# Ledger of designs, part 51: designed miniproteins, single chains, continued (3)

Each design is a single chain, and the fold is of that chain. pLDDT is the mean over its residues in the fold that is shown.

## One batch from the design tools (miniprotein)

Design m9746
Fold by ESMFold2-Fast:
Structure m9746 (fold): chain A 70 residues (1-70)
Amino acid sequence: SAHEQLLRLIAEILRLIGEMFDIEAQIAKLKATQPNDPVAQQQVAALEQRIAEIQAQIQQLLTQMKQLQV
C-alpha cells in the first residue's frame, strides 16, 4: 500500500540521516586531532564525498515520497 511504502521511505531517510551524523562526527575528530596530516585530509575528502552521496540518496527518496502523496 501507499502507506506502507511511505513508512519504508521515512525509515530509510532516517537511517541515512543517522549515517550522515556519524560521518560528520568522524570528520570533526580528524580535523581536531590531525589537522595538518595529508592522509587525514584525504580521509576527510573521502568522507565529504560520502556525505554528498547520502544527500543525493535522500533527495531521491524525498522525490519518491512526494509521488506517493499525490
Scores: mean pLDDT 85

Design m9747
Fold by ESMFold2-Fast:
Structure m9747 (fold): chain A 97 residues (1-97)
Amino acid sequence: KEEELLEEINRALLEIMELADEAIKDKSKEEQQKAVSTVVGLTLRIIGSILDKDYEAAIEAARALTEAVLSVTKDPELQERIRRAGEELIEAIKRLE
């Protein structure tokens, strides 16, 4: 069941990364590089925090990831999908403890 929660976290992270790619595809190369760097850094922070069993830090990093991805799009459909994926990620992390 912990294995199922880790799979849910992995799925939510992959969805957020896919949504980030969709959000930045028409942006400048500089904007794309900044977004990729931020998303990668925060994703590694989430994973590292989970491995350390620091779920509070993992939730904070997940919120920061959601906000970072939201900041690069004005598309309301993408914004709703990003918020949903972020909430799913946070809820899965909360259930892991």
Scores: mean pLDDT 85

Design m9748
Fold by ESMFold2-Fast:
Structure m9748 (fold): chain A 98 residues (1-98)
Amino acid sequence: SMAERIALLERALAELPAVRAAALAVLRKQGDTAGAEAVELVYEAHRLKLEAELRYLRGDITPEQLAEAYRRARELVIRALEILGDTESAEALRRRAA
């Protein structure tokens, strides 16, 4: 149901900062600078998607605003993939942006 979807997104969004902080702390302690940068971008993309989808389901934003948020999130994921050397996946995501 819509209410169940909203509750699930609210929970995911609330839990995201703690999971992100823990992941970044581990990677930075290990000296994985590229991995830390990529993870930070992926978590920001996930936050943008969750927030935009929640606002859309609540009627707070238009379909066009939701599409723009998804575009921005996709650009962050593409950058993360490029930092990790996954050029093929980055190119595939760019092609799906149409």
Scores: mean pLDDT 87

Design m9749
Fold by ESMFold2-Fast:
Structure m9749 (fold): chain A 80 residues (1-80)
Amino acid sequence: KSLKERVLDLMDRAIAALREQGHFIDEGVLALYTGMVNRFPDDKSLLLMGLEFTRRGARLVGDEELAKEADELLKEVQEQ
């Protein structure tokens, strides 16, 4: 998978988990960033913001593995 595809995959996983637990405001914010990343896939700042909100959402729902994956990918994006 491309870097963009990996970022969007983690964002979608966080969105699903937030929705299932009723965190609709956090889900809506992350969904908005997903739309922006899809439109501007080469915008590093948008990728970083999407991953930061994914990491925050993962922690909010207690998904430690998703939070770890988002943190690792965030570091990878920062190195570019």
Scores: mean pLDDT 84

Design m9750
Fold by ESMFold2-Fast:
Structure m9750 (fold): chain A 61 residues (1-61)
Amino acid sequence: SMLEEAVELAKKGELEKAAELIKEELGMTDEGAYYMALAAKKTGSYDIEELEREAVRLVVE
């Protein structure tokens, strides 16, 4: 899926490209997609719910 590709890009530090794929797949805002890409880089997870929880932590931190 595009999410798996986005996670792999995020793990390699390609955050802008990862965020573009996340935005397209999940229909998120640019800011939301970027924090999801950061969560993917930090966790390496492919689980959407885990990524959403981590993205929220990154915004609040």
Scores: mean pLDDT 82

Design m9751
Fold by ESMFold2-Fast:
Structure m9751 (fold): chain A 97 residues (1-97)
Amino acid sequence: MEELREAVKNKDFEKVKEILEKYLKESDGTDPNAKEGFKEALELIDRVEKGEATKEEIDYFLRKAEVMLGNSSGKDKAEKEGLKAIYEVFKLLREQF
């Protein structure tokens, strides 16, 4: 988590995406809601990197990420940790707007 927070602070979006993709690869992929959430997170991070994302989009996704994290069963540890990572990334990005 600290490495991820440092990457967001330094605007190293390539590293942020690498860490999130690792969690996605380590998950069992059986929860379609979590899988969709990872995909949306990666797409929104690409838009943030390009300067195309709005504060409203980040606020929307942060709320969605909080709901996804709350709904996770915790059976897949990589999924749960990845959803926590998504939440922390967008929380930090929100502070930069």
Scores: mean pLDDT 77

Design m9752
Fold by ESMFold2-Fast:
Structure m9752 (fold): chain A 95 residues (1-95)
Amino acid sequence: GIEELKKEYNELLEELKNALKEGDVDKAVELGDKLYDVGLQLVDALKKEGNVDEAKEALEELINALLELLKVAPANDVPKLIGMILSAMGELLDL
């Protein structure tokens, strides 16, 4: 349910922040991919329940986390990260 998605999203967000703080770039990229997938699932679930404000907050948090990851991402991972950020921004504009 939505509460399980919120818990998973928050756990992934904290793990990503810790990986970035520790300079574990490979782990941060892997966590960013997972955060994006879970984040979009959470946003879709929130939208379906009419929780537009929480969906916006989740998208803004996701975009900010991916932008922080982009600052340290290896060159080969940059195109995928930009695609994920643009996709999340598009979702935010459609709310």
Scores: mean pLDDT 90

Design m9753
Fold by ESMFold2-Fast:
Structure m9753 (fold): chain A 91 residues (1-91)
Amino acid sequence: SIDQALAKAAQLRAQSPDPAVARELDRMGELLAEAKKNGFTVELQIRLTALAFAALAHIEDARFRGLITDDQAAQLNAGLTEIIRLADKAS
């Protein structure tokens, strides 16, 4: 559900040590809140996917710069996948 996706995004945001990743998770949370109010349209699904790719790019950048561990990067990637899965099941 969108509520579960929102909760997962908030959980990952709280666990993220990198501010760029945290900002993208905040953006995903804002979009999911919009989807909850106005419906999870195809346009919002496309935007959520774009934000997930942006977050993934920041996770890889943080990992390459040694700001997060490989294990942290894997956990953040798995969490992003779960957010998308929970949101898609709500559409």
Scores: mean pLDDT 80

Design m9754
Fold by ESMFold2-Fast:
Structure m9754 (fold): chain A 60 residues (1-60)
Amino acid sequence: SKEEIIEFVKKQAEKYGLPDLAEEMKKRLEEAKNEREITRVLFVFLADIAEAYIKEKLKK
């Protein structure tokens, strides 16, 4: 369900220390009207998480 996707996004963003991203993505997911829009929001979110993860690993 859409609610489960929002919860997933929130948990992942919080895990990587990105609470502002969690709130932004929740708003975008709540505004999404169909599966295509949800998918696009999720891809943007995953790209931001991947970038944060890579930066953390390369920070050394």
Scores: mean pLDDT 77

Design m9755
Fold by ESMFold2-Fast:
Structure m9755 (fold): chain A 58 residues (1-58)
Amino acid sequence: GLSEAERVAREVGRKLREIGDEWNKALTALAKKKKGEAITDPEEQKALAEYEAHKKSL
């Protein structure tokens, strides 16, 4: 079995991967926008909108 520290590290790693997946969607959408390409994926549109909202909150 995993130690408590290893379980915590695994959970943190999972959350970081989820954040990374959303970041990759936002970056892909941003790259398409910069190239003047239409963003047709609704998940990419949502990720880009959330990224822009967070950027304005900083």
Scores: mean pLDDT 73

Design m9756
Fold by ESMFold2-Fast:
Structure m9756 (fold): chain A 58 residues (1-58)
Amino acid sequence: SSQIQKRIQALREISEGMEQFINMAKKSLSAQQQELFDKQLEQAKEEIEREIQELKKK
């Protein structure tokens, strides 16, 4: 449905926005803190991808 397509698009845009935000924030952080931020971003993107896959099943 068009609602599902819009939700998938919004989730992808959120994922992209988070990546950009974290990458900007990391510029002022230590290497260890940057690694933690990268791990956190990966986990968040995995969660969003799971939501997209669930929406695709409908």
Scores: mean pLDDT 82

Design m9757
Fold by ESMFold2-Fast:
Order: C-alpha cells, then structure tokens, then sequence
Structure m9757 (fold): chain A 86 residues (1-86)
C-alpha cells in the first residue's frame, strides 16, 4: 500500500535525522536505520513516485550527516542513492 510505504519512509527519515542530530554516539541505531532505508528503497523500486520520494529523503539525510560530521553515514547514503539510479 502506497500510504503505508509513504508513512514508513517519512518515519525512517525523521528517526535517522533525530539520531544524527541528538544521538550521534548511537552507532548501532544509526546503522540499523540506514539499513532499513536501503531495504525500503529496494521494496519501492518498481514505483517511480515512491523511488523519487525515497531519493529526496536520502538526499536530505546525506546533507544532515555531512553537517554533523558523520562521513561514514553520508557515504553509505550516497551509495544507496547510486544503486537507486541503476
């Protein structure tokens, strides 16, 4: 269902932005959220509108990660974006 996927993407984006901003020491939690974002990107690969929305949220998260000095997380998010362009 599109509405369920949109809600999940929105919640994951907000959760990862919160962790990067307020709990950057929670490496395990951050990595689990990034992993779930990668999984959802694959789940929506056949829906161009959802793919575009996921890419938009990942670009926003990459900017947050860069601003917070989370270079490893920024790199992982960029790798996910590149896979979604294939």
Amino acid sequence: SESVKLAEITILQAALEFELTYRPEDEAGIRELVKRIEEIGKEVENDPKLVEYVKKQIKKLKDVAVKKGQSDIAKRLEEILKKMEE
Scores: mean pLDDT 85

Design m9758
Fold by ESMFold2-Fast:
Structure m9758 (fold): chain A 87 residues (1-87)
Amino acid sequence: DAQARREELVARGRELHFEVHALTAALAGFEPDVRGSEEDKEIGEEIHRRARELRETLDRATLEERFRRVTAEYRALAAEARAFFSL
């Protein structure tokens, strides 16, 4: 079912997107400037929450290793999703 595969790719992409941004914020030691719609603010708040938790629970070396792994997964999924959605 192409529709089920599309929904799976979108859901996985969304979660990896949050993880990449949260890890980026945690490693940089800053909170992103969030402007725009209420949805944009909600997304930014979730990223800030995850970044804060990561900074409190993991050391820098673990954050860097996780960032490399998640970034590679995100790029691989993005390439697969691009190919699928470009059909």
Scores: mean pLDDT 72

Design m9759
Fold by ESMFold2-Fast:
Structure m9759 (fold): chain A 68 residues (1-68)
Amino acid sequence: SSSDLARQVAAQRAQADAAIDAHLQQMRDDLLTKKGWSQEEVDKAVAEMGARMRKLVDQHLADQQARL
């Protein structure tokens, strides 16, 4: 059913979001420990990467849903 599909997509998005958050935290730590980046530069880069990754996940899930 459409409801079951919606729950599956929501679960996949939640899992993807958790993975993205873990990746972004690692990226933030790496950029900070390199001592070449300011907190402001790191925050901006992490925000931009996060937005890009989430857009790709949303596009992938939408494409997957459209093919069903």
Scores: mean pLDDT 81

Design m9760
Fold by ESMFold2-Fast:
Structure m9760 (fold): chain A 81 residues (1-81)
Amino acid sequence: MELLDVSKHTVLGVQPPEPGSDEVKVGVQDANGVLYEVTLKRLPTRDILGGPAYEVVSTEPASQQEIEEIREKTRRWAREA
C-alpha cells in the first residue's frame, strides 16, 4: 500500500486519532483542487528518524465541509497544546 505522497497533494488538516485508535484522518487537495479524506494507520515499524510510520488505508472524495471539520479539529488541538 502506497504512503501519502505530499508532492501530489496539499495537506489541509490532520485530525488526531481517537483514544485507542491508530488511525489518523488527513484532509488533502490534489493539483486540480479536488478534495479527499485520507485515512492513515500507524505501522509497527519505525521510520528512518525512529518515529512512527504510517500507511494509507483509504482515500475518499470529500466535501469542503468535511475538510473544514478536519481543519477545525486540527486548530482545536493546536490551541490546547
Scores: mean pLDDT 66

Design m9761
Fold by ESMFold2-Fast:
Structure m9761 (fold): chain A 80 residues (1-80)
Amino acid sequence: SKKEEFIKLLVEMTRIALEADELPETEIAKYIQEIVDAINAGDLEKVREILDEMIKKLQEINPELAEKFREVADKLLEVL
């Protein structure tokens, strides 16, 4: 189902973000909550903005993790 695919991708994105030692868990939790809230509001532009912010922060910390995150984020946007 579309909802199951969405949940799997969101979990994978969260797992990748948690691998970034320098990115606080509280900040990751805030971003994930904002993504879920934006999706529930039907605000796909806001989802893209939040994902771009996360990718930017990961890029500064670990470019390899940022690339993995981007791949999953792109799949999430395709499922929405």
Scores: mean pLDDT 84

Design m9762
Fold by ESMFold2-Fast:
Structure m9762 (fold): chain A 79 residues (1-79)
Amino acid sequence: DAELKRRVAELEGRLSADLRAQLEATARNLAKAVQAHDGAEVRSQVAELRKIQDEIVAETGAERSVVSALAAGLVLQAL
């Protein structure tokens, strides 16, 4: 857990400003959709979050589990 948190923080420092902004915006939109109980919007934002995660893996070479932990943490933080 401490090791995963450290790896997530390191990944955040390696993201381009554009990818970080897209990830944060999508995480906020997903959190908003979840709180609104909007299933269609939740599905849409989950798909967008997955695309951004794929771009982060491609750009940084980071392990997918670390990228997923970062994304999940941002969604939880926005809830």
Scores: mean pLDDT 85

Design m9763
Fold by ESMFold2-Fast:
Structure m9763 (fold): chain A 82 residues (1-82)
Amino acid sequence: SKKELLERILKAIEEAKAAIKAGDRAKAKAAVEEVTELLKELTTDESVNSMKEELINLIETDPAKALESLEILKDVLEENLS
């Protein structure tokens, strides 16, 4: 269901955030890829691929910005569950 899909995306976002905080870039990138693939099941918006590339770049260059972007995405998705 859409709700189960959203819950899986939220879990993947939390895994990405935890990996970034731990300095595990490989795990963080894998989690962001999972978020992106799950989002593609929810939407056909081509911007999902651009978001993935930006997040992967931010994990390498500015982890604090990566965390901020993931938190914003999480908040938007949680509002859609309410």
Scores: mean pLDDT 83

Design m9764
Fold by ESMFold2-Fast:
Structure m9764 (fold): chain A 85 residues (1-85)
Amino acid sequence: MEELKEEILKLIDEAIEAVKNGDFQRAKDAIQRIADVAMEYAALKGDPELATEIARLVQEALRALDNKDYEGAIEALKRIKELIE
């Protein structure tokens, strides 16, 4: 459980850095990996509500990137971080 939590937090930091650096493909790849790892984390924790909320924020971050709303993408990623911490 703690290892998955640390991996999610690392992926969030990587995604935020990629957005700030203009590497939007790397950001999208990291966001997709956050979704995959967070689903495993929520399943092990027995928290389907957490899984649903993270999935919603992942979709929000991806849509923000597609709309060139980089501030919105970073905000969604920070909200995922708050849910995990």
Scores: mean pLDDT 84

Design m9765
Fold by ESMFold2-Fast:
Structure m9765 (fold): chain A 75 residues (1-75)
Amino acid sequence: MEEEIRKKIEEMEEAAKRAKEHAATSSPLTAQMLKAEVDGALYMERSRLSGSEEDKKQGEEYYALALEYQKQIQA
């Protein structure tokens, strides 16, 4: 069971790397927003699987950062 959770987290981290590589092809501001969304989702899912309060806080901070970048793109 612990082994399955660890493998799932590793798979999510690899998926996040691939998504960030794709995001890097966008404009700098859009790339930063997309990367923040990816990291936010990763940390929130890690928190859900592990119960880590630190991961939850990190995820919330990345989501807030993504919203700030989104507002800048709209301006």
Scores: mean pLDDT 79

Design m9766
Fold by ESMFold2-Fast:
Structure m9766 (fold): chain A 72 residues (1-72)
Amino acid sequence: KEDIDKAIELYSKGIYYMSQNEYEKAIELFKKAIDYFKKAREKYRDNPQLVKYIDKMIEIVEKKLKEVEAKL
């Protein structure tokens, strides 16, 4: 599932930059990950199980985004 896989890849890269204290890059990557998860949510809107998973992933990424934004 290309949009989901891309979102996970971007989230993982964001976590990497966060670990390197490169917070601005981490923020950009987390925002892109959220965008791809939102695209996936729209694409798979008729699949309740997948929407539930995507919504949980968006929550996780949004929490990390807030955490990183607090460090700027």
Scores: mean pLDDT 87

Design m9767
Fold by ESMFold2-Fast:
Structure m9767 (fold): chain A 80 residues (1-80)
Amino acid sequence: SMKEKAEKLIKEAEEAIANGDYERAVQLFMEAAKIYEKLKDYEGAARAYTLAAHAFRMLGRDEQAEELLKKGDEYYKKAK
């Protein structure tokens, strides 16, 4: 299912973080976030955007991280 694909992408991104591959982690978290958005899984989207933001911070890309944290917060407010 698409939800299982999103969860797998999150796990692969977490492994990328553990290996220091923060750029790969951002890519995978962003792919997961887009899947959660299509599923209207706002909690999943919020989580994925927040994790992508943390990966951007590890890359020193604070401005991009702030944008994704704001997007994640907006989705958390939509989650029921």
Scores: mean pLDDT 89

Design m9768
Fold by ESMFold2-Fast:
Structure m9768 (fold): chain A 60 residues (1-60)
Amino acid sequence: MTPEELKKKVGEQVAEKQRQMQQLYREAKASTPEKAAELRRQAGKLGNEAHDLLEQAEAA
């Protein structure tokens, strides 16, 4: 895989995770405080995964 292909693939995966995070944040805004806290924790995990993917792509 070329560095450009890797960056494109990582970009697609990061975009997908960002879209899932946006959905979780929207659901959190419409939810009870307890459910909102859980949804925000899930969004945080996706953010960490996206960050790790970007760091791996930069290191390659």
Scores: mean pLDDT 80

Design m9769
Fold by ESMFold2-Fast:
Structure m9769 (fold): chain A 70 residues (1-70)
Amino acid sequence: MDPELFDEEVQTALALIEAAIALHLPKNTKEDLEKVRKWLRERLASLTDPEVQATLEAAIAELDKAIEKM
């Protein structure tokens, strides 16, 4: 495994964890959720693994739903 690619995978996993936490913290503002969503979209653009992309897209969709409810 390429160390550079491994770091990207780790950062992506951390992003998914942040998204999951953000969705379940009622104290987060709409701006906080929009910031996480923007960051995930920027990450998605640099990814080439379709399974990782699909997982990140699902997380973004859940953030979109949470933002819409706020």
Scores: mean pLDDT 68

Design m9770
Fold by ESMFold2-Fast:
Structure m9770 (fold): chain A 71 residues (1-71)
Amino acid sequence: SARLVTVHTYRVTVTRREDGREVREELTLVQESGEEEGPLADADIEALNAARRDGGGAVEVALASTEQRLL
């Protein structure tokens, strides 16, 4: 009854300026996909780009790892 899923882990680095200081935050985004689904869907990337436009600063998204899990 377990199913195989592909897990994509992304490193998201956000660099912004607060009160004249550079602030860098690193976030981890995890996407669980079916066996035939690729990395982050276009809609998720568009959401990240929208957040970047609203919050300002530079956003870098990189695929950190891909693994298969039984759920």
Scores: mean pLDDT 64

Design m9771
Fold by ESMFold2-Fast:
Structure m9771 (fold): chain A 57 residues (1-57)
Amino acid sequence: GMTDEEVQEKLRKAITGDDSPEEKAKKMLEIGKEGLATNPNSKNGQQAYNLGKQALS
């Protein structure tokens, strides 16, 4: 599973990358889901999930 450190790295790359806003939102949601599945107490995972959901809503 994805570690909290891996979640943080992937989230930063997704946000600072040159992808479209929709692709960034989708990546953030996937990162959050995987991070929370591995560690439900992950603040980085929760943040990624919430950011992705809000951007897609």
Scores: mean pLDDT 79

Design m9772
Fold by ESMFold2-Fast:
Structure m9772 (fold): chain A 75 residues (1-75)
Amino acid sequence: SAEALLAEVRELARELIRAQLAGDEARVAELTERLLPLFEEIQKQSPEVQEAAREILREVAEEFREEALAWEAAQ
């Protein structure tokens, strides 16, 4: 279902940010490969589902905003 797809995107996005902050390049690659097919499926869904996916990514990014900014500054 679309709901299951969105829930999986949320969880994988959280794991991806954690892996990036940890500097785990192998884990980032694995999670990116898992997320790409999900984004392809989302693109086939209604505009409402696509918007929900964007909102999820924004929410997840906001959860890790301070940590992500510190990580980017260190690059």
Scores: mean pLDDT 82

Design m9773
Fold by ESMFold2-Fast:
Structure m9773 (fold): chain A 65 residues (1-65)
Amino acid sequence: SLQDLQRQLAVVQARILVLKSAIYFLEKYHPDDPAAQAEKAALQEELATLEQQRQQIEQQIQQLQ
């Protein structure tokens, strides 16, 4: 249903915000740490997957009007 898709969208958006905060922290406070840079890269890959999921849910919502 539309309501279920909106709830799913909210959950995905919340997770995106958490990942963006973590990436920001690693960029700002650990720029020269190779291990932190590897973690940042992994988080960026997860963020890309979630952004794709968000777009898919938004498209489904649009199709339902």
Scores: mean pLDDT 87

Design m9774
Fold by ESMFold2-Fast:
Structure m9774 (fold): chain A 55 residues (1-55)
Amino acid sequence: MAQEIADEVLAMLDRGESLTEAALRAAKNGLDKGATPQEVSEGVRLALERARARA
């Protein structure tokens, strides 16, 4: 779940969505699909780490 959430956030950022909007949408979708709050938190953290590594 965490990696799927991270991939979704990065895809939204690549489409030009803001970080806040991408993170909130990915978190909502993850929770709706049965992800835990810990998986959501880890997914968003991984997305930020990957975005920084790409810069």
Scores: mean pLDDT 79

Design m9775
Fold by ESMFold2-Fast:
Structure m9775 (fold): chain A 85 residues (1-85)
Amino acid sequence: SAAAEAAFERWLAATREELRKAGVTDEELERNRERLREEFLAYLAQAQKQLPQVDAAIERAREAGDEEAVRLLETLKEAVLTYAA
């Protein structure tokens, strides 16, 4: 929906600076933009029902030492909570 697309663009704009500080380049972001969008829209579609699953995914990423995945998933969770509120 237009609202979901607007939410993704707002989230991406708000988090782009933090992603850059975390070592994600603009080129890497653009290459993964559509994938991030698909994941974001999927989370919005099931936001309230999927929060425990997102928490489990974050925990697995932490246990695996995948710091990039932890940052992306926590950012996605915060965006879902912000949009859902």
Scores: mean pLDDT 73

Design m9776
Fold by ESMFold2-Fast:
Structure m9776 (fold): chain A 87 residues (1-87)
Amino acid sequence: MAELEARARELAAQAVAEREAAGVAVSPTTAEAIEEAILGELLLEAGEYEKAIEYAQRAVELARAAGDAGLAASAQAVLDAAQAKLA
């Protein structure tokens, strides 16, 4: 788990830097949503489906709070995929 959390922070930092390089200001809430979405995706790949659902759901909530509809849709796709694995 700690290794996936560290990897998610690393990838989220890269995603934030890419958005900022493109001229898009990234709020702390958006940065948190990106990190939680990536962690959910990594957990899904690792077979940790219950945890993937938890973090993907947090990412959807944070993305909606930040007003980032695209990020919310991406996080929702991770949530849906993780839920499908438990069905």
Scores: mean pLDDT 84

Design m9777
Fold by ESMFold2-Fast:
Parts: C-alpha cells; sequence; structure tokens
Structure m9777 (fold): chain A 70 residues (1-70)
C-alpha cells in the first residue's frame, strides 16, 4: 500500500466502524478528500477493505479490513 492508502485505512480503523465523510477521513489521514476517494477505490478493488456507503449522505463505514491485501 502507498503511505496515503495506509493513512486512510488507519483513519477508518480509528473510527471503529462509525460512518465518516470523505472530509473527516481526509483530516484524520492528513491528505486531500480527492486522495481519500482514490485510496478507498484502490483498496476496495484489491479486497483490502470492505465498506458500507450511505448513498444519501456519502458517508463510508469500514466493515472489514484484510491487511494481507494491502
Amino acid sequence: ATPAERAVADALLAAGGEPRSLREIAEAAGVSPATVSRALRRLEARGALELERDPRTGRVALTALDADRF
């Protein structure tokens, strides 16, 4: 994983499965919201993360993480 992808995953783990906006994840990870969006797509595509997305709010919640797929 890239440093940005790791920081985004760490921010989601720190949230403990609570829904977070891309902005909140970006602030916690120290990256831009665009970087969060890109990192989440790449991690999800690799099976490193499973996410629930609220289509109404745009918030995301971490449901599973596979560190071996990072």
Scores: mean pLDDT 81

Design m9778
Fold by ESMFold2-Fast:
Structure m9778 (fold): chain A 95 residues (1-95)
Amino acid sequence: MAERERRLAELERRREALAKLSPAELAERFIEAVKKAATSPEEEAEKYIREAAEYAGALGARIRAGDEEAEREAERIEKEVLDELKEIEAREAAK
């Protein structure tokens, strides 16, 4: 099939898969992907960074649609990200 049609079909399939996940599932997958990106070798980290971006984008779309559960899950992610950044900062200070 045409390359453009194949890329559009893949993007649509991914959007449909993400749309089936609950906000809580999107948040959990985002946090897991971020943790894997932080702890993985550089080659694998790129894959997890892309996965995290996809989950974040899907969660953001739910928030824009007025999903209160998605908004609450985003607040939870923000807290966990801040906690992780503080741990990184503490490790850097111990250098």
Scores: mean pLDDT 75

Design m9779
Fold by ESMFold2-Fast:
Structure m9779 (fold): chain A 83 residues (1-83)
Amino acid sequence: AASAARQQQSAYINQRIAQMNAQIATIDDDDQRRQIVFDTAMDIVRRFADPSRSDAQIAADAQTMADSYIATSARNAAWIASQ
């Protein structure tokens, strides 16, 4: 695979995460913030999913990604929990 394709994938993921963080910064509802994190994960996973992956597997991968992002970002996890 070309280096440019990997750079575009990384740039897309970084852009989507930045957009997500900008959106959730203005939202006071914990459930809505968690939904936005999950929706962002779904968009990323679905865009780069192998064609052999089922919708159920894509949803499971997205949930794992969302949970990992929340769990590994102490700042984001604390921010979601504090509101």
Scores: mean pLDDT 73

Design m9780
Fold by ESMFold2-Fast:
Structure m9780 (fold): chain A 60 residues (1-60)
Amino acid sequence: ACLDKLNEAVELYKAGKFEEFVKVLGSDLLKLVKEKCSLARNSEEELKCIVSVYKEHCSS
């Protein structure tokens, strides 16, 4: 399910496993996250932004 993918992707991102993260969600969604979340000043704000973007994707 989309939420299972979101949880897995978040854990991969936290672990710095970006290659697996890209494979799970696709490069387009990763690019969108990087563009939307580039203004985050720290990794905690970046992660909150990532979760928000992916929740929006899962709810559409």
Scores: mean pLDDT 73

Design m9781
Fold by ESMFold2-Fast:
Structure m9781 (fold): chain A 93 residues (1-93)
Amino acid sequence: SEKKEKIIKLLDEIEGLFEELVEALEKKDYDKAIELAKKIRELINEIGKLDEEVAKKLEEVVSDGIEKLLNGEDKEKVIEEVKKKIEEIKKEV
């Protein structure tokens, strides 16, 4: 229960940081985007200490989201898809 609550809190934080990352990339603020990406990676590593499988799934979701943005996919659509996948991960915790 406490482990689950900690993972859910970290997933919520990553979701918010991903939205900020998307905004930074859209504004071409690459310095801020790098700092946000580093923060997301650190939080994924914290989840990995609690649940390695959840961390691996989350890393794939975030990586796929960034790849779609770099390939010119719609920002709002990518944010919505990443949020949906994070909510699915929460159900597995």
Scores: mean pLDDT 87

Design m9782
Fold by ESMFold2-Fast:
Structure m9782 (fold): chain A 73 residues (1-73)
Amino acid sequence: IGALVSEIAGLVLKHAKDKNKARELVAKLIEAALRGDAEGVLEYAEKAAEVLSDPEAKQRVLELGRKLAEKLR
């Protein structure tokens, strides 16, 4: 779980144009993961992907978010 969260955070913080929004969304995703909230993880991963400019980074964040959510179920 921690490795998936770290990879999502790294991609979002590296590729987001708005670093403040990126930090906010990463914090929300971490909070959801700590609560075991699979639906919250998916929501914040999708929102984080939307603030990324790189299409490959968008797809990777969505893939990792789905994998993290699956581990919480």
Scores: mean pLDDT 82

